Designed miniproteins, single chains, continued (3). Designs and how they scored, part 12

Each design is a single chain, and the fold is of that chain. pLDDT is the mean over its residues in the fold that is shown.

## One batch from the design tools (miniprotein)

Design m8374
Fold by ESMFold2-Fast:
Structure m8374 (fold): chain A 122 residues (1-122)
Amino acid sequence: SMGQALLSAAALGDLERVAALLAAGADPTVQDSRTGATPLMLAAEAGHLEVVRLLLAEWLRRGLDINLQDNNGRTALHLAAEAGHTEIARLLAAAGADLTAKDDAGLTPLDLLRRRGLPLLT
């Protein structure tokens, strides 16, 4: 399906494929059946900055909730923070991602950034 192709392309950082699938009408809110992760979440976790920029621009144009959670209560910002992708975390926070949202472990993106010794987002 286009949804599965978009999830895979985002996880791999295939910018051209992500752009082509979105142009073909792929749903950027598609969720992985196991984890509940969206393409934006997978790109953020993997550190694919340019794919995150593209998906985030699409997300904002559609008025979508940037704080959408996976099956563990994690947002794209949680995943970027946990993985240590500071530039992606900063980009998501600037776009309105909630720095204080709690995952199922009670951890916020700020807690995850602190655990890695990374700069706090302001």
Scores: mean pLDDT 87

Design m8375
Fold by ESMFold2-Fast:
Structure m8375 (fold): chain A 94 residues (1-94)
Amino acid sequence: QLTAEQITSFKQAFSLFDKDGDGTITTKELGTVMRSLGQNPTEAELQDMIREVDADGNGTIDFPEFLTMMTRKAADLSDELQLLLRTLAFKDDE
């Protein structure tokens, strides 16, 4: 669902916050990374995403987990639009 250009942009943004070069970022930096990519998640959305990708509670997110989360976020927005379109198209007056 992500294009090669989007993956490259995500990798570049991720590497800007991966100052140690260990291939991970902290959960605290996730919000900043998301905002740098033009996303604006709420605190509740960030906490939900962190719980999903940082299931072991280490407080870090590696690039594959980050990419999976971004892919799910894109799919979630698509599903929300699909639900809205179905709601708007649904009319059962009788």
Scores: mean pLDDT 65

Design m8376
Fold by ESMFold2-Fast:
Structure m8376 (fold): chain A 119 residues (1-119)
Amino acid sequence: GHMSELDRQLLEAAELGDLEAVRELLAQGADVNAKDAEGRTPLHLVAEYSRGQALEVAELLLENGADINAKDNEGRTPFHLAVETGQDEVAEFISRETGTSLEEALKPGAELGPRKNAS
């Protein structure tokens, strides 16, 4: 189906780390798990680019039901993209949110557990 304009704007805001834009777009009903042409979700884009308020945006996305284990068209999760692009702080944040150790999360094909303490 066609991606909505709100979903497109959410993906752009997440890439930029624009916390206030992400908050407003989610409040307007943007899909927190919207996918771009490469199958990347807002959480993938935060993890890959780590711009602006990336950690705060990642936290807000997860609070709104972002799938921490979503796979893009290449089978990569947000955690894998953060590691591949050297975004250590975002990678550590994601592993901590699932209670998975960095050592375990770095294994090929590792799936992180569900987000702990979803509150």
Scores: mean pLDDT 81

Design m8377
Fold by ESMFold2-Fast:
Structure m8377 (fold): chain A 79 residues (1-79)
Amino acid sequence: MEKMKLVEEAIDLMSETIGKLPVMDSASLTTYLMGVIVAKRNNDIEGAAKYIKKAADYLKSLGYDEEAEKLRKIAKELE
């Protein structure tokens, strides 16, 4: 239950961040968000953590360090 709440928090944060990104930068983040949503539907916590970590790494590469760190902390808590 608690880990599923963390997955939901990651989905919300990723969705909010997509809305703030330029369209060209949002495509990869949208792909990772879809991965998290599919993992959540399958109760695959490990799969969700994997996509959240990929999203964090991607956002850090774009300079969104605050959003990246928040997602990284969620992914670590899920493992």
Scores: mean pLDDT 83

Design m8378
Fold by ESMFold2-Fast:
Structure m8378 (fold): chain A 60 residues (1-60)
Amino acid sequence: KLAKAIKDYTATHPLELSLKKGDEVEILEELEGGKWAVKSLKTGKEGIVPKEVLEVVEEL
């Protein structure tokens, strides 16, 4: 499942991932508290981001 960042996000916790608007990610898992575990397609890094910064663009 692919998603795109709709805004810039700066990680505020070591387990979080920073994103730039337009970055594409693969959604690995939906977590509690409105957070998603994702993998950046640009860097290959994995981390947690708030779901509100992402828009689903493709389901695989």
Scores: mean pLDDT 80

Design m8379
Fold by ESMFold2-Fast:
Structure m8379 (fold): chain A 80 residues (1-80)
Amino acid sequence: EIKKIIREIVLAILNKDVDKVEELVAELIDKYYEKYSSLPKEERDKESEKIQEELAKMLKEEREKVEKLLKAGIKPTAPP
């Protein structure tokens, strides 16, 4: 389920849906750190920065994966 949220974040980034990205990132942080509401904001901000760095990495990987499929003549579509 956490990986599902990460994939949705990557897709939101590709679609340039900034509001969706912020919402999903906040949800992901809450899922990972149940105590976040009891911690200082600066601790949450540090984890948010780490997640943003990982999302940038995943964005590159996802784009490369889609590009590879398109070069092979395969369109990324849902199964029949």
Scores: mean pLDDT 65

Design m8380
Fold by ESMFold2-Fast:
Formats: C-alpha cells, structure tokens, sequence
Structure m8380 (fold): chain A 112 residues (1-112)
C-alpha cells in the first residue's frame, strides 16, 4: 500500500471533514500513530491540518513521546518546531528525553 497511498487516504479523509484529533481505543490520535510509525509526510500533513501536537493518550504519552521512543529524529524535530512540549510527563513520570535515554539514542538526547 506504500506510504504514498496512506498519505492520499489521510488527505482525502481530512478533505471530507474527518476529525484530525479523533481518538482510538487507547486515546491515540492520527498524529500519535504517524509519529510512532515514522510517517514523516503524514505527520507534516496532520500538523498543517491543525492536529493537537500535545494530545495525550491513555498512558499520558504525546506524539513526541512516541517519536522519541521509536527513534524518529526527523519527526522529533518537526514536532518540536510545531510546539511540542519536551518536558511533558506520561503516567510513569517519563519525558520524551527519558524515553530517548532509555532507547540509547544519543542524537535524540542532544536534540531534546
């Protein structure tokens, strides 16, 4: 299905009036899932469409927490530029920086 097909589907859904901040069973928004999956162009599209960069899922994780956990440096940079809070704590008291440290990602630790 490739990233390009998913990007076109997301664009079409938003044009049809889909809620950019809709939540799944775990409280994840489309921005959470795109950030976790490493889909940079979908992250960009969702932010341009007004996605809440600081939305929290049921674990208190923001999209920035999930991007940092997954090691997606370019997405972490984009989320920070969009106003993501690097000091946000999840339900375990962990920040995106703490998750980057746990993952051993030195470049993300320096960025956060």
Amino acid sequence: AALRGDLEAVRAALAAGADVNARDVLGNTPLHLAALAGHLEIVRLLLEAGADVNARNIYGDTPLHLAAKAGHLEIVRLLLEAGADPEAKNIYGLTPLDLAKLAGNEELVELL
Scores: mean pLDDT 85

Design m8381
Fold by ESMFold2-Fast:
Structure m8381 (fold): chain A 66 residues (1-66)
Amino acid sequence: SLAELDARIESLRQEIEELNKKRDELMKTKSFEEARDEIVSLNEKIDKLHTEIARLRREKAALEAA
């Protein structure tokens, strides 16, 4: 359903916000060299979530067009 897709997209957006906060806190508490691998890992997770949101948005658009 459209409502289910909207709820899933919102959940993923909230997860991205939490990961951004974790990245910001990591950069506050560690040097760039110490944090590099963790920041890369967090950025990869954020990118995957953005890809999933884009997929769900396309699925929603297809359902609205049907």
Scores: mean pLDDT 85

Design m8382
Fold by ESMFold2-Fast:
Formats: sequence, C-alpha cells, structure tokens
Structure m8382 (fold): chain A 65 residues (1-65)
Amino acid sequence: GTLLEAVAARDYEATRPDELSIKKGDRLIVLEEDLNTREWVPARLVETGKEGLVPRSALGPHAPV
C-alpha cells in the first residue's frame, strides 16, 4: 500500500498500551488503506519511531511520502 505522512490535527493521550500519544503538529507515517478503512489507525511517529494506534479523528492533512 501507499505510505502517507499525516500531521496530527490535535493532541491525543494514549489510554491503552497499544495506543500512541501524539501532539498537534506531530508527523506520522500511516498506510493509505488504514486511513481510509479504520477508525483506529496504526501509525509511526517520524521523530521518535514509536508506533501505535491513533484515532482517525486526531489525524489532519496527509500526503504521499
């Protein structure tokens, strides 16, 4: 699938161990298919390499990498 770079639209604090905490403006790598089909999107923080699930609603603009 196509990898997209997404920008966090808002802060999100992980409530479960499989979730990822993010700050507004953080850059994340996601799969286009996951972004279009999932409410909880597997994502990787560009800056730290940390991975986890984020709510789709916390993701803002995205572009192919």
Scores: mean pLDDT 84

Design m8383
Fold by ESMFold2-Fast:
Structure m8383 (fold): chain A 58 residues (1-58)
Amino acid sequence: MELYRALKDFTGKNELELSFKKGDILELLERIGDHWAVARSLKTGEVGFVPLSYVEKL
């Protein structure tokens, strides 16, 4: 399992984007180019697009 930590809060602009808070742990499911990934929140179980600049690999 590839785990990432949120570096800052993010609010998704649409239903496809995952909202998260600083310190939340995300499971990376798939990388989508250089700027986005599909991830699952370990806190909520929700899946969506996350900006890679907002997260760091654990």
Scores: mean pLDDT 85

Design m8384
Fold by ESMFold2-Fast:
Structure m8384 (fold): chain A 71 residues (1-71)
Amino acid sequence: DELFEKFDKDGDGYLDAEELLELLKSLGLNPSLEEIKEMIEEVDKNGDGRLDREEFKELMEKYELHKYIRP
């Protein structure tokens, strides 16, 4: 997904809490870092505190974040 790739600054295939925060701010959302960590924990089945592309997609669907992405 283009949004994931833009915010994966390290190019390691994962989004950490800071990268996810910047992504959500780009969508007009201002969650706290603690809220971000809770969101990650809900979909992070590996317990590494980061989101791969599959987990990120689950997060986007769970929180209906697609509605904040302008077409």
Scores: mean pLDDT 74

Design m8385
Fold by ESMFold2-Fast:
Structure m8385 (fold): chain A 86 residues (1-86)
Amino acid sequence: SSEEIKKIEEQIEELFKEMDKDGDGVITREEALAFLEEHFDLPEDPELRQKGLDAFLKTYDKDKDGVITYEEFLEVFLSAYEKIKS
């Protein structure tokens, strides 16, 4: 429903704001790594950390410009929601 989509968008916006540490409206590779390190128990192996980060960024960085915009972030989550709902 429209109400469910709105709640998902609000949750996505909050998550994006937590990752966007400097508030510039994009998530850099460094901000994404910092967020993952703060909220998840990442391996101490730097290569495994980078591999996980690369997989994460590949999912969200549609334009391959090295940053994630709010629009790219929102699109991925809404697309996943519609696939689960369908």
Scores: mean pLDDT 71

Design m8386
Fold by ESMFold2-Fast:
Structure m8386 (fold): chain A 71 residues (1-71)
Amino acid sequence: SSEIRAFLESLAASLGLSLEDFLRYFQRKYGLPDDGVFDELTAAAVELLLRDPSLPPEELAARAREYLAQH
């Protein structure tokens, strides 16, 4: 969503990173394709992590793919 993208842009800026660089770091950390693009899979992963920060990092990619299959 546009709200998640805006949040990530703000967070990246606060760290001195471009959105692309921040997304690559996030994608690499959670085992997603590290293309630096805010795609539907990356958006789903961020959404799930915001809803439940206790999600195991190793499960996030699989949970995001499942979420997309249902939405």
Scores: mean pLDDT 82

Design m8387
Fold by ESMFold2-Fast:
Structure m8387 (fold): chain A 91 residues (1-91)
Amino acid sequence: VSPLEKRLAEALKGFTDEQLEELFKESDFDGDGTLDGSEFGYFLKKLGITEVTEEEQELLREMFKEADKDGDGTIDYDEFKAMVKSLMSKL
């Protein structure tokens, strides 16, 4: 497990399902029910993940692509929850 994945899991481990839904909605600026790359970046910033290396930025792009099951460049709430649950399981 990468240091970034551990940081994300540690930041998220205290969140309830309701708080995760609120975090998703807070990051969904246009209210369309999905997160694009910019909104995903804002989600990370809200978790305090502001200091990332170039290697970590590459990993974040890979995580986004893995979560984006449809390949449309956005993550819906179900894909977001799946990503978070997968990340939490690595603790």
Scores: mean pLDDT 74

Design m8388
Fold by ESMFold2-Fast:
Structure m8388 (fold): chain A 60 residues (1-60)
Amino acid sequence: GPKVAVAVKSVQTSAPFMLSFEVGDVLEILRETSNGMVLARNLKTGEEGYVGKSTLEIIE
């Protein structure tokens, strides 16, 4: 199945390419990067963007 994570912090941003989410949101991980960021989709909103890995708990 898809790789998923739960947000352990809330982030609200209007910055381009960045994802907004609330604590407890489930995110699908689309791509991991070497710089501590992941490209993710918020399953609640359907929005995609970059997220710091420190804000997430990966379930797999």
Scores: mean pLDDT 82

Design m8389
Fold by ESMFold2-Fast:
Structure m8389 (fold): chain A 75 residues (1-75)
Amino acid sequence: MKVEEIKELAKEVARLALEYYKNPSEEILKKIEELNKKILELLEELKKESEEEAKQALEIIAAIQEELLKELEEL
């Protein structure tokens, strides 16, 4: 369940990052920072509970980051 929460938060960060790239604003940056803080907290909890699930969460984040980079290349 925490893996799914991390996935949804990472997707939201990617969406906000695309918006920030097109129209930089302090509000968007602050939201990205808050979401990243939540992701890090969830990853730390998950790492203590299940190293395998923490690894899965990191792989999901990496995949979302790759998709974000592709979208940024198209802008």
Scores: mean pLDDT 83

Design m8390
Fold by ESMFold2-Fast:
Structure m8390 (fold): chain A 137 residues (1-137)
Amino acid sequence: MLSKEELKRRLFQAALGGDLETVKEIMARPDADPNAKDENGNTALHLAAYTGHLEVAKFLFENDPSLDPNAKNKYGDTPLHLAAYTGHLEVARFLLEKANADVNAKNNDGKTALDLAREQGHEEIAKIIEEEREKKA
């Protein structure tokens, strides 16, 4: 039997690696916490967004309505910040269109996901964030 700490560790490793079946197995447990944070304050959704694992991100969001898609890690980054920073367009699109990600959220450096997308040269992500911001203005 896995300890609670070993389950959390396996969840984060599975989310980081895109191992959807392991994520599903862990999240099927009654003691699973979709908002559990690693040492950097990252949730499984942060890790899926950082690595571009769309199906893991979708499953995590759809599986538990208590999941906070706008959770901030130790750097003040949301999952949308991490997707924008790393250039994972389809995860960024999912977070904006389905998870109602906060486009105005600022990290500890005062930067939005739009700022990070522009700084990293991820022009398509910058465009979809600008379009979503205009719809909500």
Scores: mean pLDDT 88

Design m8391
Fold by ESMFold2-Fast:
Structure m8391 (fold): chain A 108 residues (1-108)
Amino acid sequence: MADPAARDEYGETPLHRAARAGDLEAVRAHLAAGADVNAKDDYGRTPLHLAAEAGHLEVVRLLLEQGADVNAKDDYGNTPLLLAREMGHDEVAELLLEAGADPNAQPV
């Protein structure tokens, strides 16, 4: 297994990449290995931002269950909800709202 604290050239952890890929088993494995669910890459993005933008509903659910900050803002002021809405991932947006996402969040 990859080091859960290892970061690539963009500051992404293995958890960031698994979340973007929708690899639910890899997400579970990295979290079990002690990966920080709220780790930020060089753009201030968390794994939840990447999963929401990509529309990976089950990964989003797992990250929220593991304590992901539903209202985390990246360096551009985007929340996971804003990214899900921008990409048209309605089911992900609904799940984020149920988890306490601010429906009126605006980018900076």
Scores: mean pLDDT 82

Design m8392
Fold by ESMFold2-Fast:
Structure m8392 (fold): chain A 76 residues (1-76)
Amino acid sequence: SEEKSRELLEAARNGDFQRVVRLLLEGGVDVSAKDEEGKTPLDLAIENGHEDVARVLGQALGLTPEEIRELLEKAK
């Protein structure tokens, strides 16, 4: 739902790993949803340095561990 996708964006921005995992397990979230600035949950996790959240979101998007590592490295 739109509400759950908005919650995912907020949880990713804040590094709330437990909430991110719960929302992904419940389903009904768009892991590619964008905020008002066009940022995805993965973008928000990376830019705020939440590596654990970025890894689980990257996996949900079908990214490899290597692709996720490269995205995290580029953000430094």
Scores: mean pLDDT 84

Design m8393
Fold by ESMFold2-Fast:
Structure m8393 (fold): chain A 84 residues (1-84)
Amino acid sequence: MNRLVSLLTAALLVLSTISEIAPEALEAAMKALRAFDEGDLEKAIEYLEKALKLLEENKEKIPENLYNAAKELLEEVIRLLKEA
């Protein structure tokens, strides 16, 4: 639980640095955190997958290091939630 929240928080921090380019990705990840806090794991996964898709749609506009960091963090959180 603490590791998952830490990884999601790290993803939110990376997404906040690129929020001028992909604001909808940050919004989706914030909605995922709220769904997770409410115990709705299915909805949390849906919002994280949406954030990942929105991030990918803006890939060419995002610095590669920040894109890769956000993608890896979001994919790891999704993996951990699906393993529950």
Scores: mean pLDDT 84

Design m8394
Fold by ESMFold2-Fast:
Structure m8394 (fold): chain A 74 residues (1-74)
Amino acid sequence: MSEELNKELLEAARRGDAEKVKELLEQGADVNAADENGTTPLLLASLRGHQEIVKILLENGADPNAVDDLGIKP
């Protein structure tokens, strides 16, 4: 169940669904969840330019330094 919530969180962050991101975090999704390639919700939102989702993830404990360590520009 937790892994399914984490997968939905990654997809919501990728598509720009801020309301779904909030809902999934409230349901216990891991804000720092990573897929098989090490891609986090914060990384997906940053790459897609979803600024509101980046803000929501950071407010819920996402590590901004992990994005910097990967050399990714927001």
Scores: mean pLDDT 75

Design m8395
Fold by ESMFold2-Fast:
Structure m8395 (fold): chain A 123 residues (1-123)
Amino acid sequence: DLSHLDLGTQLLLAAADGDLELVKELLAQGADVNFKFPDVEGYRGTIGGQTPLHLAARAGHAEIVKLLLENGADVNAKDQYGRTPLHYAKEGLRRGGDKEALEEVIKILLENGADENAKDDNG
């Protein structure tokens, strides 16, 4: 039951899962569209600084990406490794995700001011 989590964590999970209606409800309840997953030492498999936009972009959830940007999501938000939502969408492509959905997400991010030349901490 996600109701036991804070609104920001619920928004992160809803964005990752592609639950558009839950994303709409959480934003209407005042969830921080730019919520950042905390940098927690010792947690493997979690990346600190991830926002809802990072997770929606990686998964190819184009309608959620649009909704988050319309609600003031930072298109160039950086995780703990300096990675942006655009980096996450490109990772989705490299991992064999839905090509058409991820190409749509990349287009939406670029149309909303994503820095196509942004470098992560590895170049």
Scores: mean pLDDT 81

Design m8396
Fold by ESMFold2-Fast:
Structure m8396 (fold): chain A 62 residues (1-62)
Amino acid sequence: MKIKAVATSDYTAKQPGELSFKKGEELIVIEKIDEKTWFAESVKTGELGLVPSSHIEELGEV
């Protein structure tokens, strides 16, 4: 089940496979790998990658 989310702060990718995003950007969470790391799609760019869950707020199902 996919979840719409929004970035609560800016983040710059620190590792290959991570997404960079700005505060307020929309994301679709595809899978929660663990409690700290989620796999998501950037709505702005269409890029897929890992995101830190601490920088993201869930909005609801899509």
Scores: mean pLDDT 83

Design m8397
Fold by ESMFold2-Fast:
Order: structure tokens, then C-alpha cells, then sequence
Structure m8397 (fold): chain A 62 residues (1-62)
């Protein structure tokens, strides 16, 4: 998969895990997605920043 498609897949998996209450899995998936987007689009890109914040918030609930 192209890196952007992989990041989208990981973000979707994170969203599903979050809906199921699996915050540890959600945090991990959002962190992976954010890392890919930071590499491709840059750290200051809104989507990457948003996913990083979601990962941190969900990790604190795990």
C-alpha cells in the first residue's frame, strides 16, 4: 500500500478500537498513522497533529 493509504487504514482501525473501548489499541493505531503522516506530510500538518493528539489522549485512558 502507498504510505498515505496505510495511514488511512491505521486511523480507521484506531477509530474502530476506540468505539469498542479498546483505548490501548486505538492509541497504538493512531500513533502509527500519525508517524506515517508526519514522515510524508510534515509534523505541522493538521491531520498528523490531530492523530498525534488522539493517540496521546487514548493512551492516557488505556
Amino acid sequence: MAKIQEARRLAAEGTRARRAGNYEEAARKFQEAADILEEVLGKDHGTAVGLRKLAKADASKA
Scores: mean pLDDT 79

Design m8398
Fold by ESMFold2-Fast:
Structure m8398 (fold): chain A 76 residues (1-76)
Amino acid sequence: MVHEAARAGQDDLLKLAADKNAVIDGYTALHLAARYGHLECVEILKDCNAVINGETAFQIAVREGNIECAELLKGC
């Protein structure tokens, strides 16, 4: 699943996934990539930040201390 690939940092699997915008339990794959600090996954999935459950992927990256991911998510 896209969410599992994003959580594990499997950018190759993310490139092959057809439904990159799927929402599971109120989070997209981008939210999980930002949470776990997978920079390559964030770059692949960066669409202008979707607000789901009142939280953006940028806010998650900042909260978890994944500064490089947060920097990539600026400008949306």
Scores: mean pLDDT 66

Design m8399
Fold by ESMFold2-Fast:
Structure m8399 (fold): chain A 82 residues (1-82)
Amino acid sequence: MKIPKEVQEEILKRLEEAGLDTIPKLEDMSLTAQFLYFLVKKYLLELGFSEEDAEKIARVIAYASVEGRAHLLTVLPKLPAP
């Protein structure tokens, strides 16, 4: 099921406001964060996000979950359960 474009744009806006540009490059992240990045990116693509948007969101989720920036997760709308 595709997420509406308006919801996709809101998620990206929230991530930008949360400091998306402060997130390290993928190669500079821990292996655990890199693993989560690939899993989350695949899931977001199935939800109808573009490759670019899925990459940005997946990087934030992986970094926040592993490196202790968990407060960034509060700016994302809840995604539907699989």
Scores: mean pLDDT 67

Design m8400
Fold by ESMFold2-Fast:
Structure m8400 (fold): chain A 121 residues (1-121)
Amino acid sequence: LHREAFLGDVEGVRRLLAAGADVNAKDALGRTPLHYATLEVARLLLEAGADVNAKDINGHTPLHIAAARGDLEMVRLLLEAGADVNAKDNKGRTPLHLAEAAGHEEIVRLLLEAGADPNAK
């Protein structure tokens, strides 16, 4: 399921979920399929009950990863799915911190609009 999510294999993801694959299974990095997902696969995983707030071994949620990468559409999808905009990783960093550090101004604006705490920075 992790490999299929990373590759954007929508049909493979559908087949594995129908066969009873655990949508929230964690790999050696503590990551769920949602941590690796392309936008289309992420929609399918969230519909199947993926934990939008799952933390990997570094405390990163899918929202931390999308914010750091500058993936505006993924950030919007995760926020609409109930992602914790103020989730902290193991270094105390929120998605807003990662977006600011990476210079992703549109994502910074979107996170603040979604209720990110600017005083935690």
Scores: mean pLDDT 84

Design m8401
Fold by ESMFold2-Fast:
Parts: C-alpha cells; structure tokens; sequence
Structure m8401 (fold): chain A 59 residues (1-59)
C-alpha cells in the first residue's frame, strides 16, 4: 500500500476533490498524471483527487 501525508490544508473545492488537513494520511490508489493522484483518506475512507505537489510520499 503506497501512502502519503498532506503537506498543507487542502479545501474540498468540489465533489471530485478530497478535503485534507495538514498531516492527514492517504492511500494512493492511482497516479492520474504528473500533477494529480486519486487517493483515499485513511481517516474517513473518502476518495478524491489531490495534487501531487501537496503530498509527501511515504515508502
């Protein structure tokens, strides 16, 4: 399971994006392109798109 941590607060702009707080952990489900990933929140189980620049990947 590839996981990442949000490096800053990210507001839920619409139904496709995941709202995150700095320090929240997510599971990376799919890399969409160089800028976006589809992730799942480990706290809530919600899925949505997040900018890769706003994530720190945990190996």
Amino acid sequence: METAVATKDQPKANERFLGLKKGEKVEILKYVDEHWALVRSLATGEEGYVGLSDLEILE
Scores: mean pLDDT 78

Design m8402
Fold by ESMFold2-Fast:
Structure m8402 (fold): chain A 74 residues (1-74)
Amino acid sequence: ALTAEQVAQLRTAFKLVDTDGDGTISGKELRLMLRGLGLEPSDEEVEAMIKEADEDGDGTIDEAELEKLLASKM
């Protein structure tokens, strides 16, 4: 599970990459954010994370879906 520190860092990074304030991020932004958390996911790992969180297949996820996804994987 994510620590409170990691959750706070995740939210800060999410807001930084979501410059439009839409509340969603793409796979590229997800990868950058995870790298900011000290993780180095492969393109395949990022794609799998997006597919798990994004049931509609539009290639984007919101902050709540990302927190749930990472909490289930870590």
Scores: mean pLDDT 71

Design m8403
Fold by ESMFold2-Fast:
Structure m8403 (fold): chain A 96 residues (1-96)
Amino acid sequence: SMQAKLDAIKQDVKDLLTKIKMTHLLPELLALIDKLAAQGRKESEIIAAVIGLILRHIGDEIDKGLELARNDAPREELRKAGISDAMLESIEEAKK
């Protein structure tokens, strides 16, 4: 059924976001999946849109991280700017 396919996509997205430590994106991605399904978009189009949104957020996070890291911003300020824990760990390692 279409619902079973959507549930599988949602689970795969949740598992991916947990692995890359970006679970803060989960509500937005679930809303996107439901919106596109309601519009009659096919499974491949829904998956492509999900990947595109994740990549856009990664790009935005890199840009913000680079700007704040140049100014030696505190970890709390980086977190408030929406930088993921994975990116915060990468920034700290780069400072060593």
Scores: mean pLDDT 78

Design m8404
Fold by ESMFold2-Fast:
Structure m8404 (fold): chain A 107 residues (1-107)
Amino acid sequence: GRQEELGRRLLERARAGDVEGVRELLAQGADVNATDEYGLTPLHLAAQTGHVEVVELLLEAGADVNAVATGPLVKGWTPYDLAKEMGSDETRERVVELLLAAGADPN
């Protein structure tokens, strides 16, 4: 349906670091906590790829900072876990700081 398509596009834009695409999809009613087949949310993908501005936008939109992935290899992983273990070296510190400020559990 419309929500599934908006969610899929939001996940793609978040992974790509497309700030304006993320903003437009959220304005269209995309679920900020949409999940892919592995239970990864837009915040998981933005945190993993180090897209600071997308992380900020998703947190402002009410993204679940402690969302857990359900897929194999990432089961139980939060956006914080992905930032710490797989994040960009250039932006990891800033992404981690943003997630912690938003209430991430540093486990």
Scores: mean pLDDT 88

Design m8405
Fold by ESMFold2-Fast:
Structure m8405 (fold): chain A 65 residues (1-65)
Amino acid sequence: HMNKTPLMEAAEKGDLEKVKELIEKGEDINAVDSNGNTALDYAYRAGNKELVELLKKAGADENIK
């Protein structure tokens, strides 16, 4: 259905440790899925403020669409 990156899936699940690991591996923080959603969008939907802050600190941009 959606072409989700591993970072997006980890953010959707609220997996903070996996998100940190993927960022350290150089995953594209601002990659978009087939619906224009980023990992930051998935973190907002999960309601996980720690993930939102982590992604923003890593360079996530809310203006990507």
Scores: mean pLDDT 76

Design m8406
Fold by ESMFold2-Fast:
Structure m8406 (fold): chain A 83 residues (1-83)
Amino acid sequence: ATDANGNTELHYAARNGDIPKVIELLKNGADVNAQDSVNGNTPLHLAAENGHDLVVNILKHYGADLTAKNSFGQTAEDLRKAV
């Protein structure tokens, strides 16, 4: 299921750094490369933007496209903030 903005449960789990939920959703066939309808962000974009490095690595393992660009032409690495 998606919300009004095209976000899947995987988008929210990735944004929140919820590692057990990310793994559960990916094992159940969640689309790792799903894009939201507002900004074209994938779960990888949201994990990277929020500094969830382990979620980023899990999404990569499940086939996340590192070259995917959102509506602003940004990849997940472009959104990654170093602490």
Scores: mean pLDDT 81

Design m8407
Fold by ESMFold2-Fast:
Structure m8407 (fold): chain A 98 residues (1-98)
Amino acid sequence: SLGQQLLEAARRGDVDRIRELIAAGADVNAKNAYGLTPLHIVAMYHDGEVGVEAARVLIEAGADVEAKDNYGLTALDIAREMGRERIAALLEEALAKR
């Protein structure tokens, strides 16, 4: 499915593929077997510019920044645990809705 392809693109940090799949109608809030959304996966696997750009694209496309995985963790919780400071800041700004 497009959702499964989006989760895979998020795991790879393939921003161009993320954009293509969103344009094709992929559900930006698709969940895998662990309840992880593309935004959770980006926070878990990526840092630096790639992680920030991928997270921004997903948020702009309507990703639910408050979505919880099967352990009750948000993408922000994962970013903080993994030390993804730039992604954490982006998620905090999105949650503040300012």
Scores: mean pLDDT 88

